Designed miniproteins, single chains, continued (5). Designs and how they scored, part 94

Each design is a single chain, and the fold is of that chain. pLDDT is the mean over its residues in the fold that is shown.

## One batch from the design tools (miniprotein)

Design m19255
Fold by ESMFold2-Fast:
Structure m19255 (fold): chain A 60 residues (1-60)
Amino acid sequence: SLEEAIKYYEAGDWEKALALADPVTQAALRATKVQGGGVEGLRTAVAVARRGLELSAEQR
């Protein structure tokens, strides 16, 4: 889940955060690591990625 991934991300355990994250959260974690946005950046990246998937699904 996102909250578990955030917990491990804050602890600096990126491998565990990635292993417990869904594919959308995994992509957001990788993007946030490159950008250096911290927890706020991670939450924003996950929200944006999920919204993108919802819009893509609605197009079907």
Scores: mean pLDDT 68

Design m19256
Fold by ESMFold2-Fast:
Formats: structure tokens, C-alpha cells, sequence
Structure m19256 (fold): chain A 55 residues (1-55)
């Protein structure tokens, strides 16, 4: 199952780097950095970037 998590735009570079490293998809919006992937991929993105999901 694919999940989506939104992160602050201020963490965009770190989140994007972590998402690409773990094979998750990343989409930058006007207010957030959106990551789409498995629960395991999203957890790895959080751990590697230090960002916390918002909204």
C-alpha cells in the first residue's frame, strides 16, 4: 500500500535527498514537500532527513 506524507518546505532539500535514496517519490508544492511511498520508505525519509510530517 502506498502512503503520502507532507513535510515542511523548509526541509525540502533534506527530505528530497532522503526520499530519492530510499526509492520514494517526491513532489514539491507551494507550501510543503510531499513524499509518496511505502510506510517503510516514509519512515526512512523521516529518520534520514530529521523532518517531521505536518498536516
Amino acid sequence: MTLTADFSIEDADAVEKAAKAHGAEVERTDTTTRVTGTAEQLMKVVQDSGAIGVD
Scores: mean pLDDT 75

Design m19257
Fold by ESMFold2-Fast:
Structure m19257 (fold): chain A 61 residues (1-61)
Amino acid sequence: ERAKLQEVAIAAANLILDGASLEEVLAHVEKLSKEKGLSPEAKQRAIEVAKRTWEAVQAAA
C-alpha cells in the first residue's frame, strides 16, 4: 500500500508543479486513490500530503 500512496503523491506533485488548482489536484488524488484501491486511511493521508505540498509550492512562488 505504501507504494500506491507514493504513486498518488507523485502524481499530485506533478499536477501542482504544472499549475493545477487545488480542486483539480484533490479531484485527481480522489480518482487515483479509488482506481488503485487505497484504504480510507491511505486516501486521507494522500489528500493531506497533496494539500501541504500545494501550500508549500504557493508559499515559495
Scores: mean pLDDT 77

Design m19258
Fold by ESMFold2-Fast:
Structure m19258 (fold): chain A 83 residues (1-83)
Amino acid sequence: MDEEIEKLAEELKKNSKTDPKRAVEYLNKILDLFEKYGITKEQVKKIAEILGISEEQVIDIFLMLAKEKGYENIVKKLEELKK
């Protein structure tokens, strides 16, 4: 799973400047993995490093998307990781 998340984060970074719609698709794929398998602080840190943003910014992006999708379990986990 960690290797899959890293690959999706790399694709997100690659597409973030050229194709915002595709970038959102990769964000949603990562979020779907978090809903199915859970999320760890180490995974958040790795995504932040790949994207060149803070861990807090990664959490805020996924919180916004998770709330939009109604992924209540992941919302709770992300809020816990931010504290």
Scores: mean pLDDT 80

Design m19259
Fold by ESMFold2-Fast:
Structure m19259 (fold): chain A 65 residues (1-65)
Amino acid sequence: SRLDDLKAQLQQEQAQLKELDDRLAEIDANPSSMSPRERAVLQASRTVVQGAIYFYEKLIKQLES
């Protein structure tokens, strides 16, 4: 169903967020080994993925109402 498809997409976005959070945690553990540019790119990617999660959660809530 459309709702099941949206939930599947949300799970995919949540998995991507976890990968980015894990990578940022690695950088935070050794910040001197990483460039500010690399960190900024990962944070920008995280912001995009977080926005997608928010959008899908909102759509799912509207469909469940």
Scores: mean pLDDT 83

Design m19260
Fold by ESMFold2-Fast:
Structure m19260 (fold): chain A 76 residues (1-76)
Amino acid sequence: SDEELEEAVENIATVLNATKEPSRGALYAGLMDSKLDQETKEKVVDVTMELLERGELKLPLSEEDKKKILEAVKKA
């Protein structure tokens, strides 16, 4: 659901903002307790890493950055 996806984005933002170290492993750790299926978790990680690599996200992640991740995941 959209609410589960929003919670997943909040969890990865918490990890990134605490460590400021973007890695696939760190993002998966943030999603460990998420109710999302594995395919959706992989999509969240892939999209977030792509946005970070493109410089479209700034750490620490703002509420606007979280919305950007959420919308990009929904579009993918």
Scores: mean pLDDT 80

Design m19261
Fold by ESMFold2-Fast:
Structure m19261 (fold): chain A 90 residues (1-90)
Amino acid sequence: MNNVVVLAVFPSVETARRGAEAVARLPGVVGVDVEERGDFALLSVLVEEDAADRVVQTALDEGALAVAVVPYDATPEEFRRTVEELLRKA
């Protein structure tokens, strides 16, 4: 199965951790990570491609300010650029 990474920016580590708990219960989720990014927190979700839309909606329902889906085979430059763009939108 093809995997994707869902990236979600939250207004705090506390809100991101609640988002991570909600997302971790979804079928097709392989891994979840929360990283502090200055005044924001980044939630990274490794998920099966067919489950990505559910993860996006759940993150938004849990208070995500911005969300993006990145292919698992994206280059480090593409990944970094997407993270920077999300933080700018938050």
Scores: mean pLDDT 83

Design m19262
Fold by ESMFold2-Fast:
Structure m19262 (fold): chain A 86 residues (1-86)
Amino acid sequence: MTLEDLRETLEKDLKALKEAGLKEVGAGIDTSDPFAEEVKEILEELAKKYDIKLTIIEGKTAEGRAAYAAYQERLLPAYKEAAEKL
């Protein structure tokens, strides 16, 4: 997957979630990933474009991964409900 492919995929998903009525999106980023900063910039740009509140959890530690998992568990039900409305 290229950064352009990733951007197109993320934009389609974010647009669909916005159209379903979702106002908040969470993303976990492993900062040890070579594209971590580029992914963060793409997500922030798309969140501004679609007027969605973005929360980013950055981490390459076990604690960071645990925080990301907890955040995903909190938002996953809302994401599923939004997806069902599509």
Scores: mean pLDDT 67

Design m19263
Fold by ESMFold2-Fast:
Structure m19263 (fold): chain A 80 residues (1-80)
Amino acid sequence: RDELVVEAIREVLRILGASDEQVEKAEQTARKLLEENPDASLEDIVRAALKAAGIEVNDMELAALTVSVATLISVRERER
């Protein structure tokens, strides 16, 4: 689960044109949050990752990005 979430966040950020440094900060934040707060919602993880990367989003954008991450996780799980 945790690696699929991190991979999906990385892919979404790359699609948004985030730099390698922004992606790395987002991945580190997502991994830490998943380890420390296993009950954190996917939206909470995505919000924290975007904030760490310095990417500002409104609530609608956050919801859309969270759905995109969830969709990528579902596709990756089906392929494995």
Scores: mean pLDDT 79

Design m19264
Fold by ESMFold2-Fast:
Order: C-alpha cells, then structure tokens, then sequence
Structure m19264 (fold): chain A 112 residues (1-112)
C-alpha cells in the first residue's frame, strides 16, 4: 500500500475516532464484561485495531480496509438490538467511512 494511501486511510479512522458516537467502537470489547461476545462474534474488530492494521501495513488495499469497516458494523448488529442507537451509529460510521474511500480508491487504481 502506497504511503499516501496509508496516510489517507489512517486519517479516515482518526476522524471517526474523534467522534463521541465512536466510543463503543474505539477499543476491543472487554470479554470479562461480555463473556458471551466470542460466542456471537468470530471476527472481532474495533476502530483502534483497524487504525493499527493500516499503520502496520496489515491492510494492503482500499477494498481490504472497506471489508474491515463492514465487519465492524456487522459485528455490532450481532450483539445489539436492531433498534439500538449503537447499531444506527455503526451504520452511519460505515456509510461515512465508505464514502470517504472514493478518492483513495481512484488514487490506488492510478498508482497500479
């Protein structure tokens, strides 16, 4: 992943992390507090883990980044009632992150 694309992806996550509504998605779920979590969610993902994966080079494409964001939102729907604010906030976060990817996806294609 090009350094400029990595910086762009990191900036998207950092902007999301700055929002109060992102608090439930910031850190990995505390399994001491929620021992049932591993039984419901097989692929746990937090915004902090996505940011670390971007910075470490574990995320190698814009599409891979999009998949991690979608997984985070999908996990929230498995744990929380569909009517909850947390599910609505996760859906909004997913939509906003994916919308921000359009110029980065074009830049990635141009770099190939």
Amino acid sequence: LQAALRAGLAAIVEDLLARPAAAPFRDPVDTEKFPYFPNVVSDPVSLGQILDAVRSGEIRSVEEFAARVRQLAANVRLVYPDSSQVVADAAALEAEALAALAPLLEAERAAA
Scores: mean pLDDT 77

Design m19265
Fold by ESMFold2-Fast:
Structure m19265 (fold): chain A 91 residues (1-91)
Amino acid sequence: MEIETKTESGVPIRIELDDSLSDKEQNEAIEMTLKLVRERERALPPGQRLEGVEVKAWGEKDADGRTRIYLDYTFDVDGVPVRARSAFYLK
């Protein structure tokens, strides 16, 4: 599933959610994406702008059978793609 959203400042975010994710896991991936994008935008030097973000979200089972959610980001910083990855467990 693919969704489009925006930060509170209006930065466009496109999120590709893997079909293996439950509705709860999809919601947590979206919330974590919004949090990390806000943190990245706040960390930018005063002359730089975040133009957009693309995210891929998927889940993998670890050795203990827990689902770990991965987020693969491409931030567009003044037309320059900056890649980052994050991973988290649900509570």
Scores: mean pLDDT 81

Design m19266
Fold by ESMFold2-Fast:
Structure m19266 (fold): chain A 93 residues (1-93)
Amino acid sequence: SVKDILIEILNVLIEAFEKASKHTKEEALQIMDEARKRIKELASKLPPELRDLVLKEVDSIYEDFKATPEDKLPEFAKYYINVLKEKIEYLKS
């Protein structure tokens, strides 16, 4: 279902942030790039309009992550992990 795909995309991004927060900025960007590839694959199964919205939002989050100084990456990751977990709870409601 669309809901299951969205939850899987959110979990991929959460796992990427949890992993990235423990690495150098260069390694963290590689982790995020791999997550983006996986999310693009999952999003291809969504209706086109929803796919475009999801990909635009993920790209926006990635650009913010890329612009974040290395010393602030753990704080950035923690913030987004909480936001994404709240989105999953909303989808399960």
Scores: mean pLDDT 86

Design m19267
Fold by ESMFold2-Fast:
Formats: structure tokens, sequence, C-alpha cells
Structure m19267 (fold): chain A 56 residues (1-56)
């Protein structure tokens, strides 16, 4: 999960955030639901900003 979260964080930075239209493709690539991809991106951003693991 941590490796996936780091990849999503970098993808978000590289593409100025993850476009809504790309979420299904990313979810399929990593075997997650679109909601899980969104949660992982938010968790990765939270960890990056606070240096702590997300509560969820």
Amino acid sequence: MEELMEKLRRAGEEYEGVPVEELPAIAKEYGLSVAEVGSAIRSARYMRETGEEPIT
C-alpha cells in the first residue's frame, strides 16, 4: 500500500493532480476501486504534509 501511495502522490504532482477521467484507469492498473484510489491520494498528501500516517 505504501508503494502505491507514493506512486499516486508522484503522479498527482507530475500531472497537477489526478484528473477524474484517469481515476478508473489507475484503479484498474492497481486493482483498486476509484474510491480507494481517491482515498490513497488523499492519504499520501496528508502523510506528505504532516509526516504522519493517515488515521484511516
Scores: mean pLDDT 60

Design m19268
Fold by ESMFold2-Fast:
Structure m19268 (fold): chain A 85 residues (1-85)
Amino acid sequence: MKKVFGLLATDDEALTAAAVAYIEAAAGMEGAIVLIVNAGATGDGVERIAAAARAAGAEVVVREVEEATEEKLKELGEEVKKKAE
């Protein structure tokens, strides 16, 4: 079973930098799936997180949502997990 890491993309530079640092430090990123949830970010946050994940050997899945709610994030995580089986 592939590991799935969920990350929220925003236009906040500190949050984007933290997400990139998390990917670079996380064990088990090689061969994992990184789910990037974008809730209206218009900057390069998605691209920066995706580039870091690919450099770490992960597969990248991007999902656009109108609003990042806990329920929607859980739904997207389960959907990606099912498709990884």
Scores: mean pLDDT 74

Design m19269
Fold by ESMFold2-Fast:
Structure m19269 (fold): chain A 68 residues (1-68)
Amino acid sequence: GAAAGLGQMAGVSGREVAARAAGARDPRELGEALGTSQTGVSSVAATLGMSGRALVDAVQRAAEAGRG
């Protein structure tokens, strides 16, 4: 899924992606949180058939599942 794809790109686990993404509001912030770039986040979103914004939302929902 979205967190796993971002984790592979950034060299971190999907769980770590979800934890770092809790504060991210857009692809740029998510890229910064993962030690990558907005372009990197957008590339993963494109491979999943979604916008960078939709990918951020999907990862945020994964983070919410761990925190309520």
Scores: mean pLDDT 74

Design m19270
Fold by ESMFold2-Fast:
Structure m19270 (fold): chain A 95 residues (1-95)
Amino acid sequence: SAEEVLAETRARLEEVKGRLLAARDDPERRAAILAELTAWLREVLAGLRAAGDLETYEAVLGLGRDLGVALGEEGDEDAALAVYQALVEIERELA
């Protein structure tokens, strides 16, 4: 259900935020976490797009953007920018 997808997305993005902040001084680990996040978001967003669930698609994108905002508020502007760039690339691929 949409509610289950959004709950899973919130939980995963909160986990990813914690992992990125914990890996501030480990560029290889941060790159791996960001690649894992990007691959998972691409899969979820592609599935929602294919199903025609545009409301949940936009909500998941919104949660991804909220992760970027939260990372920026924690002073991690590089991670915030990387998340925003990943979302833009996924949106271009699925256009």
Scores: mean pLDDT 89

Design m19271
Fold by ESMFold2-Fast:
Structure m19271 (fold): chain A 70 residues (1-70)
Amino acid sequence: GMSAEEAKSLVGKSATSTYDGVTETVTVTEATDTSITFSGVATKDGVTRGLTVTLGLDGSLISYEEKVLS
């Protein structure tokens, strides 16, 4: 589990990595007292996918959206 203080401290932070032909960037976009939301973009083999995920601070999945962007 993550504390609300920890989750809120991550808002606006991004990480980018490149591994095994995948370039991935993840950004924390929102945090509340009970949840954290992040957006990811990953490119592999010329295909770019976006995702938006909201997790409860207990690690439960609240929402997930994925789509091809390119």
Scores: mean pLDDT 78

Design m19272
Fold by ESMFold2-Fast:
Structure m19272 (fold): chain A 92 residues (1-92)
Amino acid sequence: MSREELAARYAEAAAEAARLVEEAEEALAAGDKERALALLEEALALVHRVLLEGRVAAARAAGASEEEIEALRAEMEALLAEDRAAARAYVA
């Protein structure tokens, strides 16, 4: 993946995540905690997907093994789970 392609994907994901967060804040203001949480989880999944793609591409360019790539995927999955827990706490 080129740096230009990755930058475009990051910008697009950031803009979409910002929209989802704005909709989540509106849902919270309306008292719809379930909708707010769903929107926040969608924003987190989007951002984490693009970050994982970038980190995997960088690791492969540096000569990382498939074992190292698998460890990186596991690390990113753990971070996503932590962020999802934070989102749940935020809307509670």
Scores: mean pLDDT 83

Design m19273
Fold by ESMFold2-Fast:
Structure m19273 (fold): chain A 120 residues (1-120)
Amino acid sequence: MLRKERIKTSANQLIEAFKAHQERYQKLGDTKGKHAAEAFINMSEALRYLADDTPENLEKAIEYLQKALEHARKAGLPDEAISHLEKAIEYAKAGNVDEAIEHIRKAFAVAGEYLGTAPP
């Protein structure tokens, strides 16, 4: 499988998994858990767009990363995860897709400890 196809497949699987977590948190009335799940969904959408290396996809990825950052802050995710999301946005704006993806991956690793979820 090509790298871009692997990233897209992983991103789609993460979106489905975190939508299930979002439904669970809605049922439990856990507003912070819902925001954490929404942060992970938006991070995964950003990964999906970053896989294709076009200017339009970079703009979309930045939009999703900004939404992820908003939800991460509302969820009370660790400052380290928030820092990685901010760096991912900076690298995406600079057109450095590989570094943007790496910082999204690091944000997943740190934030995944909050939900007990393995990093991608």
Scores: mean pLDDT 82

Design m19274
Fold by ESMFold2-Fast:
Structure m19274 (fold): chain A 67 residues (1-67)
Amino acid sequence: MPLDMFKAREAYKAYVELGGETPSREKLKKAAERVGISVGQAGSGVGLMSVIRSDYKRASEISVAMR
């Protein structure tokens, strides 16, 4: 099923709240668990919201974590 904007927003919020010291892949797993979506959906949502918010640091983290 397509990831809706609400879940993308919640995944981004959870990822940001987990902080900088946690590895990006681990942050994605925890964000996915909090929102109840897959890690791939969390990666897509956080990446999308990071670009929309001009949060280039997190956009880069997601690019590395997903590839």
Scores: mean pLDDT 74

Design m19275
Fold by ESMFold2-Fast:
Structure m19275 (fold): chain A 70 residues (1-70)
Amino acid sequence: SPHDQAHQLLVQAIEYTRKAREYLKNGDSKKALEYANKALDLQRQAGRLLGIDLEPGPESVKLIEEAKKM
């Protein structure tokens, strides 16, 4: 179902956010940006499947901002 598909996308987004955070801690800003952007894209896809505007995860947004500063 679209709900089950959205759930899988959100689980993957959480994992990508965790990877982005670890790359940021290790000084790999390029990988941090890559995974944070992938997480946001998956959140957008999940929102479309659910027919709602999902607010981008604040953690993913902060990770992108911090990676850009590096």
Scores: mean pLDDT 80

Design m19276
Fold by ESMFold2-Fast:
Structure m19276 (fold): chain A 64 residues (1-64)
Amino acid sequence: EVPEALVDTARQLLAIGDVLEGEIAGKPEEGLRRAQATLDETDANREENIERVKKHIEELLKKR
């Protein structure tokens, strides 16, 4: 029931968010490693990936 477009957008946002969070925290390599892990996903984890995006956005807003 989850749209594929939403899953693709979620993955892209998660990866970008990981990179940005790493730079904000002063650990860009950490962000890049997280982004790679996010891009290495399968259809089996689609819903979990979307949940991770929501949580990641909330964490970034909280840090800001």
Scores: mean pLDDT 65

Design m19277
Fold by ESMFold2-Fast:
Structure m19277 (fold): chain A 81 residues (1-81)
Amino acid sequence: SLYEEAIRLAQLAREDPEKAVEYLEQALELAKKVPEAAGVADMLEEGKRLAEKDQASGGKYRSEFNRTLQQAISALEELKK
């Protein structure tokens, strides 16, 4: 499902922060295909912004980035039900 693939991509972004922007761009494309996921798309865009800041700062935003992605993953899991 689109939700399962978006969850997988967000999980990969958490596990590999150096590739997080690429994974989150893919997850965002999937979320934008479903109107019910509009709020999650906003969370994924914020996660992408935090990933860019984290990369630029040498990891200073890592905790905030991980928290935001976990919120997005939890919201996607809820929509999947």
Scores: mean pLDDT 85

Design m19278
Fold by ESMFold2-Fast:
Structure m19278 (fold): chain A 130 residues (1-130)
Amino acid sequence: SSADRLRQEARELLRQSYEEARRIARRLRDLAQSVEADPSVRPRAAEEARRSADRTMELAGRLHRLALKSTDTVLRSRLNQVTGALSRSASLLDLAAQALELGSDGVSKLREAARAAEETARIAEQALAW
């Protein structure tokens, strides 16, 4: 049915969100350690944080559009929860990039963004159990 196709599309996007959030969280932890050890890495770390923010916002947009098409209130709620988490993660990634670009301590902002990505992965994993 059309509802089954929409549920399958939702599961695929939620799985992609989970995998991407996990990848970003691990990479941001590695970047934080690299920046702490060598501040010359900051420009590269800022670029990577911005690219991660862009990809995270693209996923948030796709989930949001799918939620708008859904008449299933439970599905819509789960998609909106993950969309909100992705949007928050993207904002923290942009803040980390700004801190790194301005020469302030970007390490703490990278760690904060990593924790947000870990939380996004957890929310996406819980949404997949639906």
Scores: mean pLDDT 90

Design m19279
Fold by ESMFold2-Fast:
Structure m19279 (fold): chain A 72 residues (1-72)
Amino acid sequence: MAAVEAEIAKKLEELRALIENASTLPQEEAQKKLNELVAEISELLTQLDTARRKAVLQEVAALAREYEAVMA
């Protein structure tokens, strides 16, 4: 589980970096990268227990909200 948590943390940092640069990227590229990162995080979440999964989902929800605000 610790290795999976480290991979998720890395993907969340990549997602945050994408959101920070979303306005500088073509919308199609930003959306594609977002979809790829979210899919990878979702696959990793299946390997976590319920409590750890909840914590990651809260972070992903916060980042998704920031992305929606930037791309709206």
Scores: mean pLDDT 76

Design m19280
Fold by ESMFold2-Fast:
Structure m19280 (fold): chain A 85 residues (1-85)
Amino acid sequence: ASPLELEEGVFAVAAAVSRVTTEKIAKNASKTSLSDLQSDLDSLQKLRDRTRAALAAHPDSAVLQQNLADLDASIDTLNAIIQSK
């Protein structure tokens, strides 16, 4: 296990948790306030920025590239939910 593998693992877990959280928010969208959705979006954007910084340090990491794509998809989902309110 290299330091890169450990970093990739941490970001992969964070991306998976973000996906599960986004799915729960989508199921409860009608009961979730706009301010709570905006807070969750801000958290995902911060995680995306951290993943992007890690990818800049390790540009050939397919794992970090996939994690960034997954985070972008989750952000798009939350933006769509916010826009539908």
Scores: mean pLDDT 75

Design m19281
Fold by ESMFold2-Fast:
Structure m19281 (fold): chain A 60 residues (1-60)
Amino acid sequence: EERKKRLLEYYEKLAKEGKVPTFRDILEIQAEIYKELGRPSEAAAIYEILGDTEKAETFK
């Protein structure tokens, strides 16, 4: 599944930088994946959870 490939790429990038992803980082990654897959409603819901209501509104 394309989501899994994107998620692995983001984890590999964080690992190379010596960072451990937080729950917030994981949600940010998922929001970007949904945006890339053309699923704006799911991306908007994640941004709302993160408290970024302005960004969530852009996806309608």
Scores: mean pLDDT 70

Design m19282
Fold by ESMFold2-Fast:
Formats: sequence, C-alpha cells, structure tokens
Structure m19282 (fold): chain A 93 residues (1-93)
Amino acid sequence: SSAIEALEEEIRKAEAEGNKEMAAVYLLQLARLYLEEGDEEKALEAFARALELLGKEDKIPEALELVREAARAYREGNYQKAIELFLEALDLA
C-alpha cells in the first residue's frame, strides 16, 4: 500500500527529528491500516511501538488485547465493533 509506505517514511522522519509524539501518531495510523488489511501482527507491533514512544509501556498488554479483539471483529465483518475496540485501545495512548 502506498499509504503504508508514506506513513513509514513519515515515522522515519519524525523519529530522526526526535518528534516522538508525531512518530506515535503515525504509528497508530499505521496500526489501523494494518488492521484493515488483515495484518494483525504488524498492527500489534505498530501500536506497541507507539505506546513505547509515548512512555506508556504499562498500557501495552491491555491495548494489544483490544487491538487483537478489533482484528478479530474486522475478520468477522463486524466493522462497528472493530472500530469501537480500536478507539478503546487509542484511549490508552
């Protein structure tokens, strides 16, 4: 996806500039795109990295469980539940 490639470049730039907040924002957007594409592993990795950059490592286990549940809801075609669970995970960021 060209959108994924664009976000990866913006993450790289933000990290090089020491802008952890912007890097985290782009990583959360990347996690959402990976969920929509069915790549649960990459979605979890991107979300965890965002929380690490925000200094919220203590929230990672709870957030990743919500992201896993969102991924499952997406696979089942329950897009409403998927977005609600992903928004709950975002509240931890």
Scores: mean pLDDT 88

Design m19283
Fold by ESMFold2-Fast:
Structure m19283 (fold): chain A 120 residues (1-120)
Amino acid sequence: SELELWKELVEKIKEIIEELKQHYQEHPETPSEELIERLKQKVGDLLEELKVSLEIAEAVLRLLKIFEEGVRENLSTEEVRKRLLKEVEEFEAKTKNPELAKLLRELVDSLVDFYSLLQG
């Protein structure tokens, strides 16, 4: 089902984030830009593999762009959290899909945790 596919996508992205967090904790010298490029590449590959709809793929990629811009601009964790949540709220309003929005909010929590780690 579509809901099962969305759950699988979000769970696998969360796994990618946890792997990158673990790598950073073991190798804190790793540039944030390198970790972001690894995240973008792995998520991109996953979106292609799972054959998710373009709309869902674009939503996920917009969240990653906000995360990347936050790191580049040295935004606070709170500011990045607000921007990510706003993106999910706008997506929920457009799609009228509260179950998908709930899963994207779980992804936001994982991204915010990772962002907080990178900020020190």
Scores: mean pLDDT 88

Design m19284
Fold by ESMFold2-Fast:
Structure m19284 (fold): chain A 66 residues (1-66)
Amino acid sequence: KAQKIVDEIVTLISDGDVEGAIELAKKAGLDVGDVRRLARAMDANDLEEAERYVKRLLKQAEKQVK
């Protein structure tokens, strides 16, 4: 479940729907700031920075599942 939420956020950002990714993050109780930073990293093709924010969002989603 946690992985699925993060995968959906990444897919929305990849499709150019950053606002949709932010709304999903709000519903899932994730840090909207981290989603915005992930979107910027993905737009810049900064793979190291993008991976950092994906891991942060995954940890947040794991805490929300319980």
Scores: mean pLDDT 80

Design m19285
Fold by ESMFold2-Fast:
Structure m19285 (fold): chain A 54 residues (1-54)
Amino acid sequence: VDEILKEIMNRANSKELPSQEEIDEMARLGEADPVAMVVVGVEVTIRRQAEEKK
């Protein structure tokens, strides 16, 4: 799960904002741990949105 978080953050940095479609694809890949994927995706999205609002 930690590695998934790092990957999402890395992708978010390059794109500057992870889209819902990206999160959905990530969830598909990590279907074994869907809850963890959702939590990570939401956390990254919130962080990026907060930065954008600045």
Scores: mean pLDDT 61

Design m19286
Fold by ESMFold2-Fast:
Structure m19286 (fold): chain A 83 residues (1-83)
Amino acid sequence: SPLKEYAKKIIIEEAKKNGVNLTEDEINRLVEDTIKLIKGYKLNEDETKEFIEASAKLYIAQKNKDVEAVKEYGKKIEEIREK
């Protein structure tokens, strides 16, 4: 699926950028969870890409205990979900 491949790419890129090591199983689980949420939210193409990027950044921020980044990306996810 092009959408799953995009999500996987973004998760890997954000992990590398922030010095976080993710297992293949962890990456695959994050991809599946993200795609499941997207299908529930009726997002357009641009909103879908923004959601994938924000979700990856939020997960990495949580692993790094970066409180400010968690607030930033959490807020962005809520804004994308509001219609």
Scores: mean pLDDT 85

Design m19287
Fold by ESMFold2-Fast:
Structure m19287 (fold): chain A 95 residues (1-95)
Amino acid sequence: DLEKILKEMEEEFKKLVENMKNSPDAPTPEELEEAEEKLKEMIEFFRKAVEEGLSPEEVAKKLKPEIEKAVEEGKFLVEQAIRLMLWAYNEYFNV
């Protein structure tokens, strides 16, 4: 169920943010806003990838440059939003 996995993706992101608030790496409001926008972008990409019939491997290849850029720029929550989409996409196709 597409809507169920997208909701689980949002819930896992919220758990990640709450865990980080209790760590030395607590996100700033600006970092959180940027990561939430990336999560929204990833949800739209998920819908489009399903519509286009992309495999999990094809999605991973398309997102690899985005992950590498987020890592290079030190945008941890943005990286996690992209990785969460990859996890959710694999769950959707391998269940």
Scores: mean pLDDT 84

Design m19288
Fold by ESMFold2-Fast:
Structure m19288 (fold): chain A 70 residues (1-70)
Amino acid sequence: ALDEAVEAAERMLKEGKTLEEIINEVSLIAARSTDREERQALYDAIIEGYKAKSPEALVEALRRARERLE
């Protein structure tokens, strides 16, 4: 799910999607995850992006979460 979330967020950012649209997509990916640690990492990244009010910050947070859990 982390790889899926990073790929989706990066694609949406490239397409000019809003932070809200990217958060919605990543939230759906997180909700489908059966791994508690992975799901928590995805929600933490969403919160970081939301607080920063930046889709770029959300993508960076997702990339860090992926690196941490690999």
Scores: mean pLDDT 83

Design m19289
Fold by ESMFold2-Fast:
Structure m19289 (fold): chain A 74 residues (1-74)
Amino acid sequence: SQAQQQRANGQSHIEEGRRKVREGDVEGAWEHIRKAAEDVLGLLKLGDHASADALRAQLGVVVREAEREAARRL
């Protein structure tokens, strides 16, 4: 289904964002964070609010990790 694909895309973007943070690639992490946020909006548009909420929670973790890595560079 379209919702299944959207969930898979969101999860992939979360995993790639976290990988970029571990590599010190903050700019790359923000790109994947933006894509995951688009996947959240896509899930909301499809009416899959439960999956959107779960993905948004994971996105919050990646955002905090990227912010800490960015602060370490300043």
Scores: mean pLDDT 87

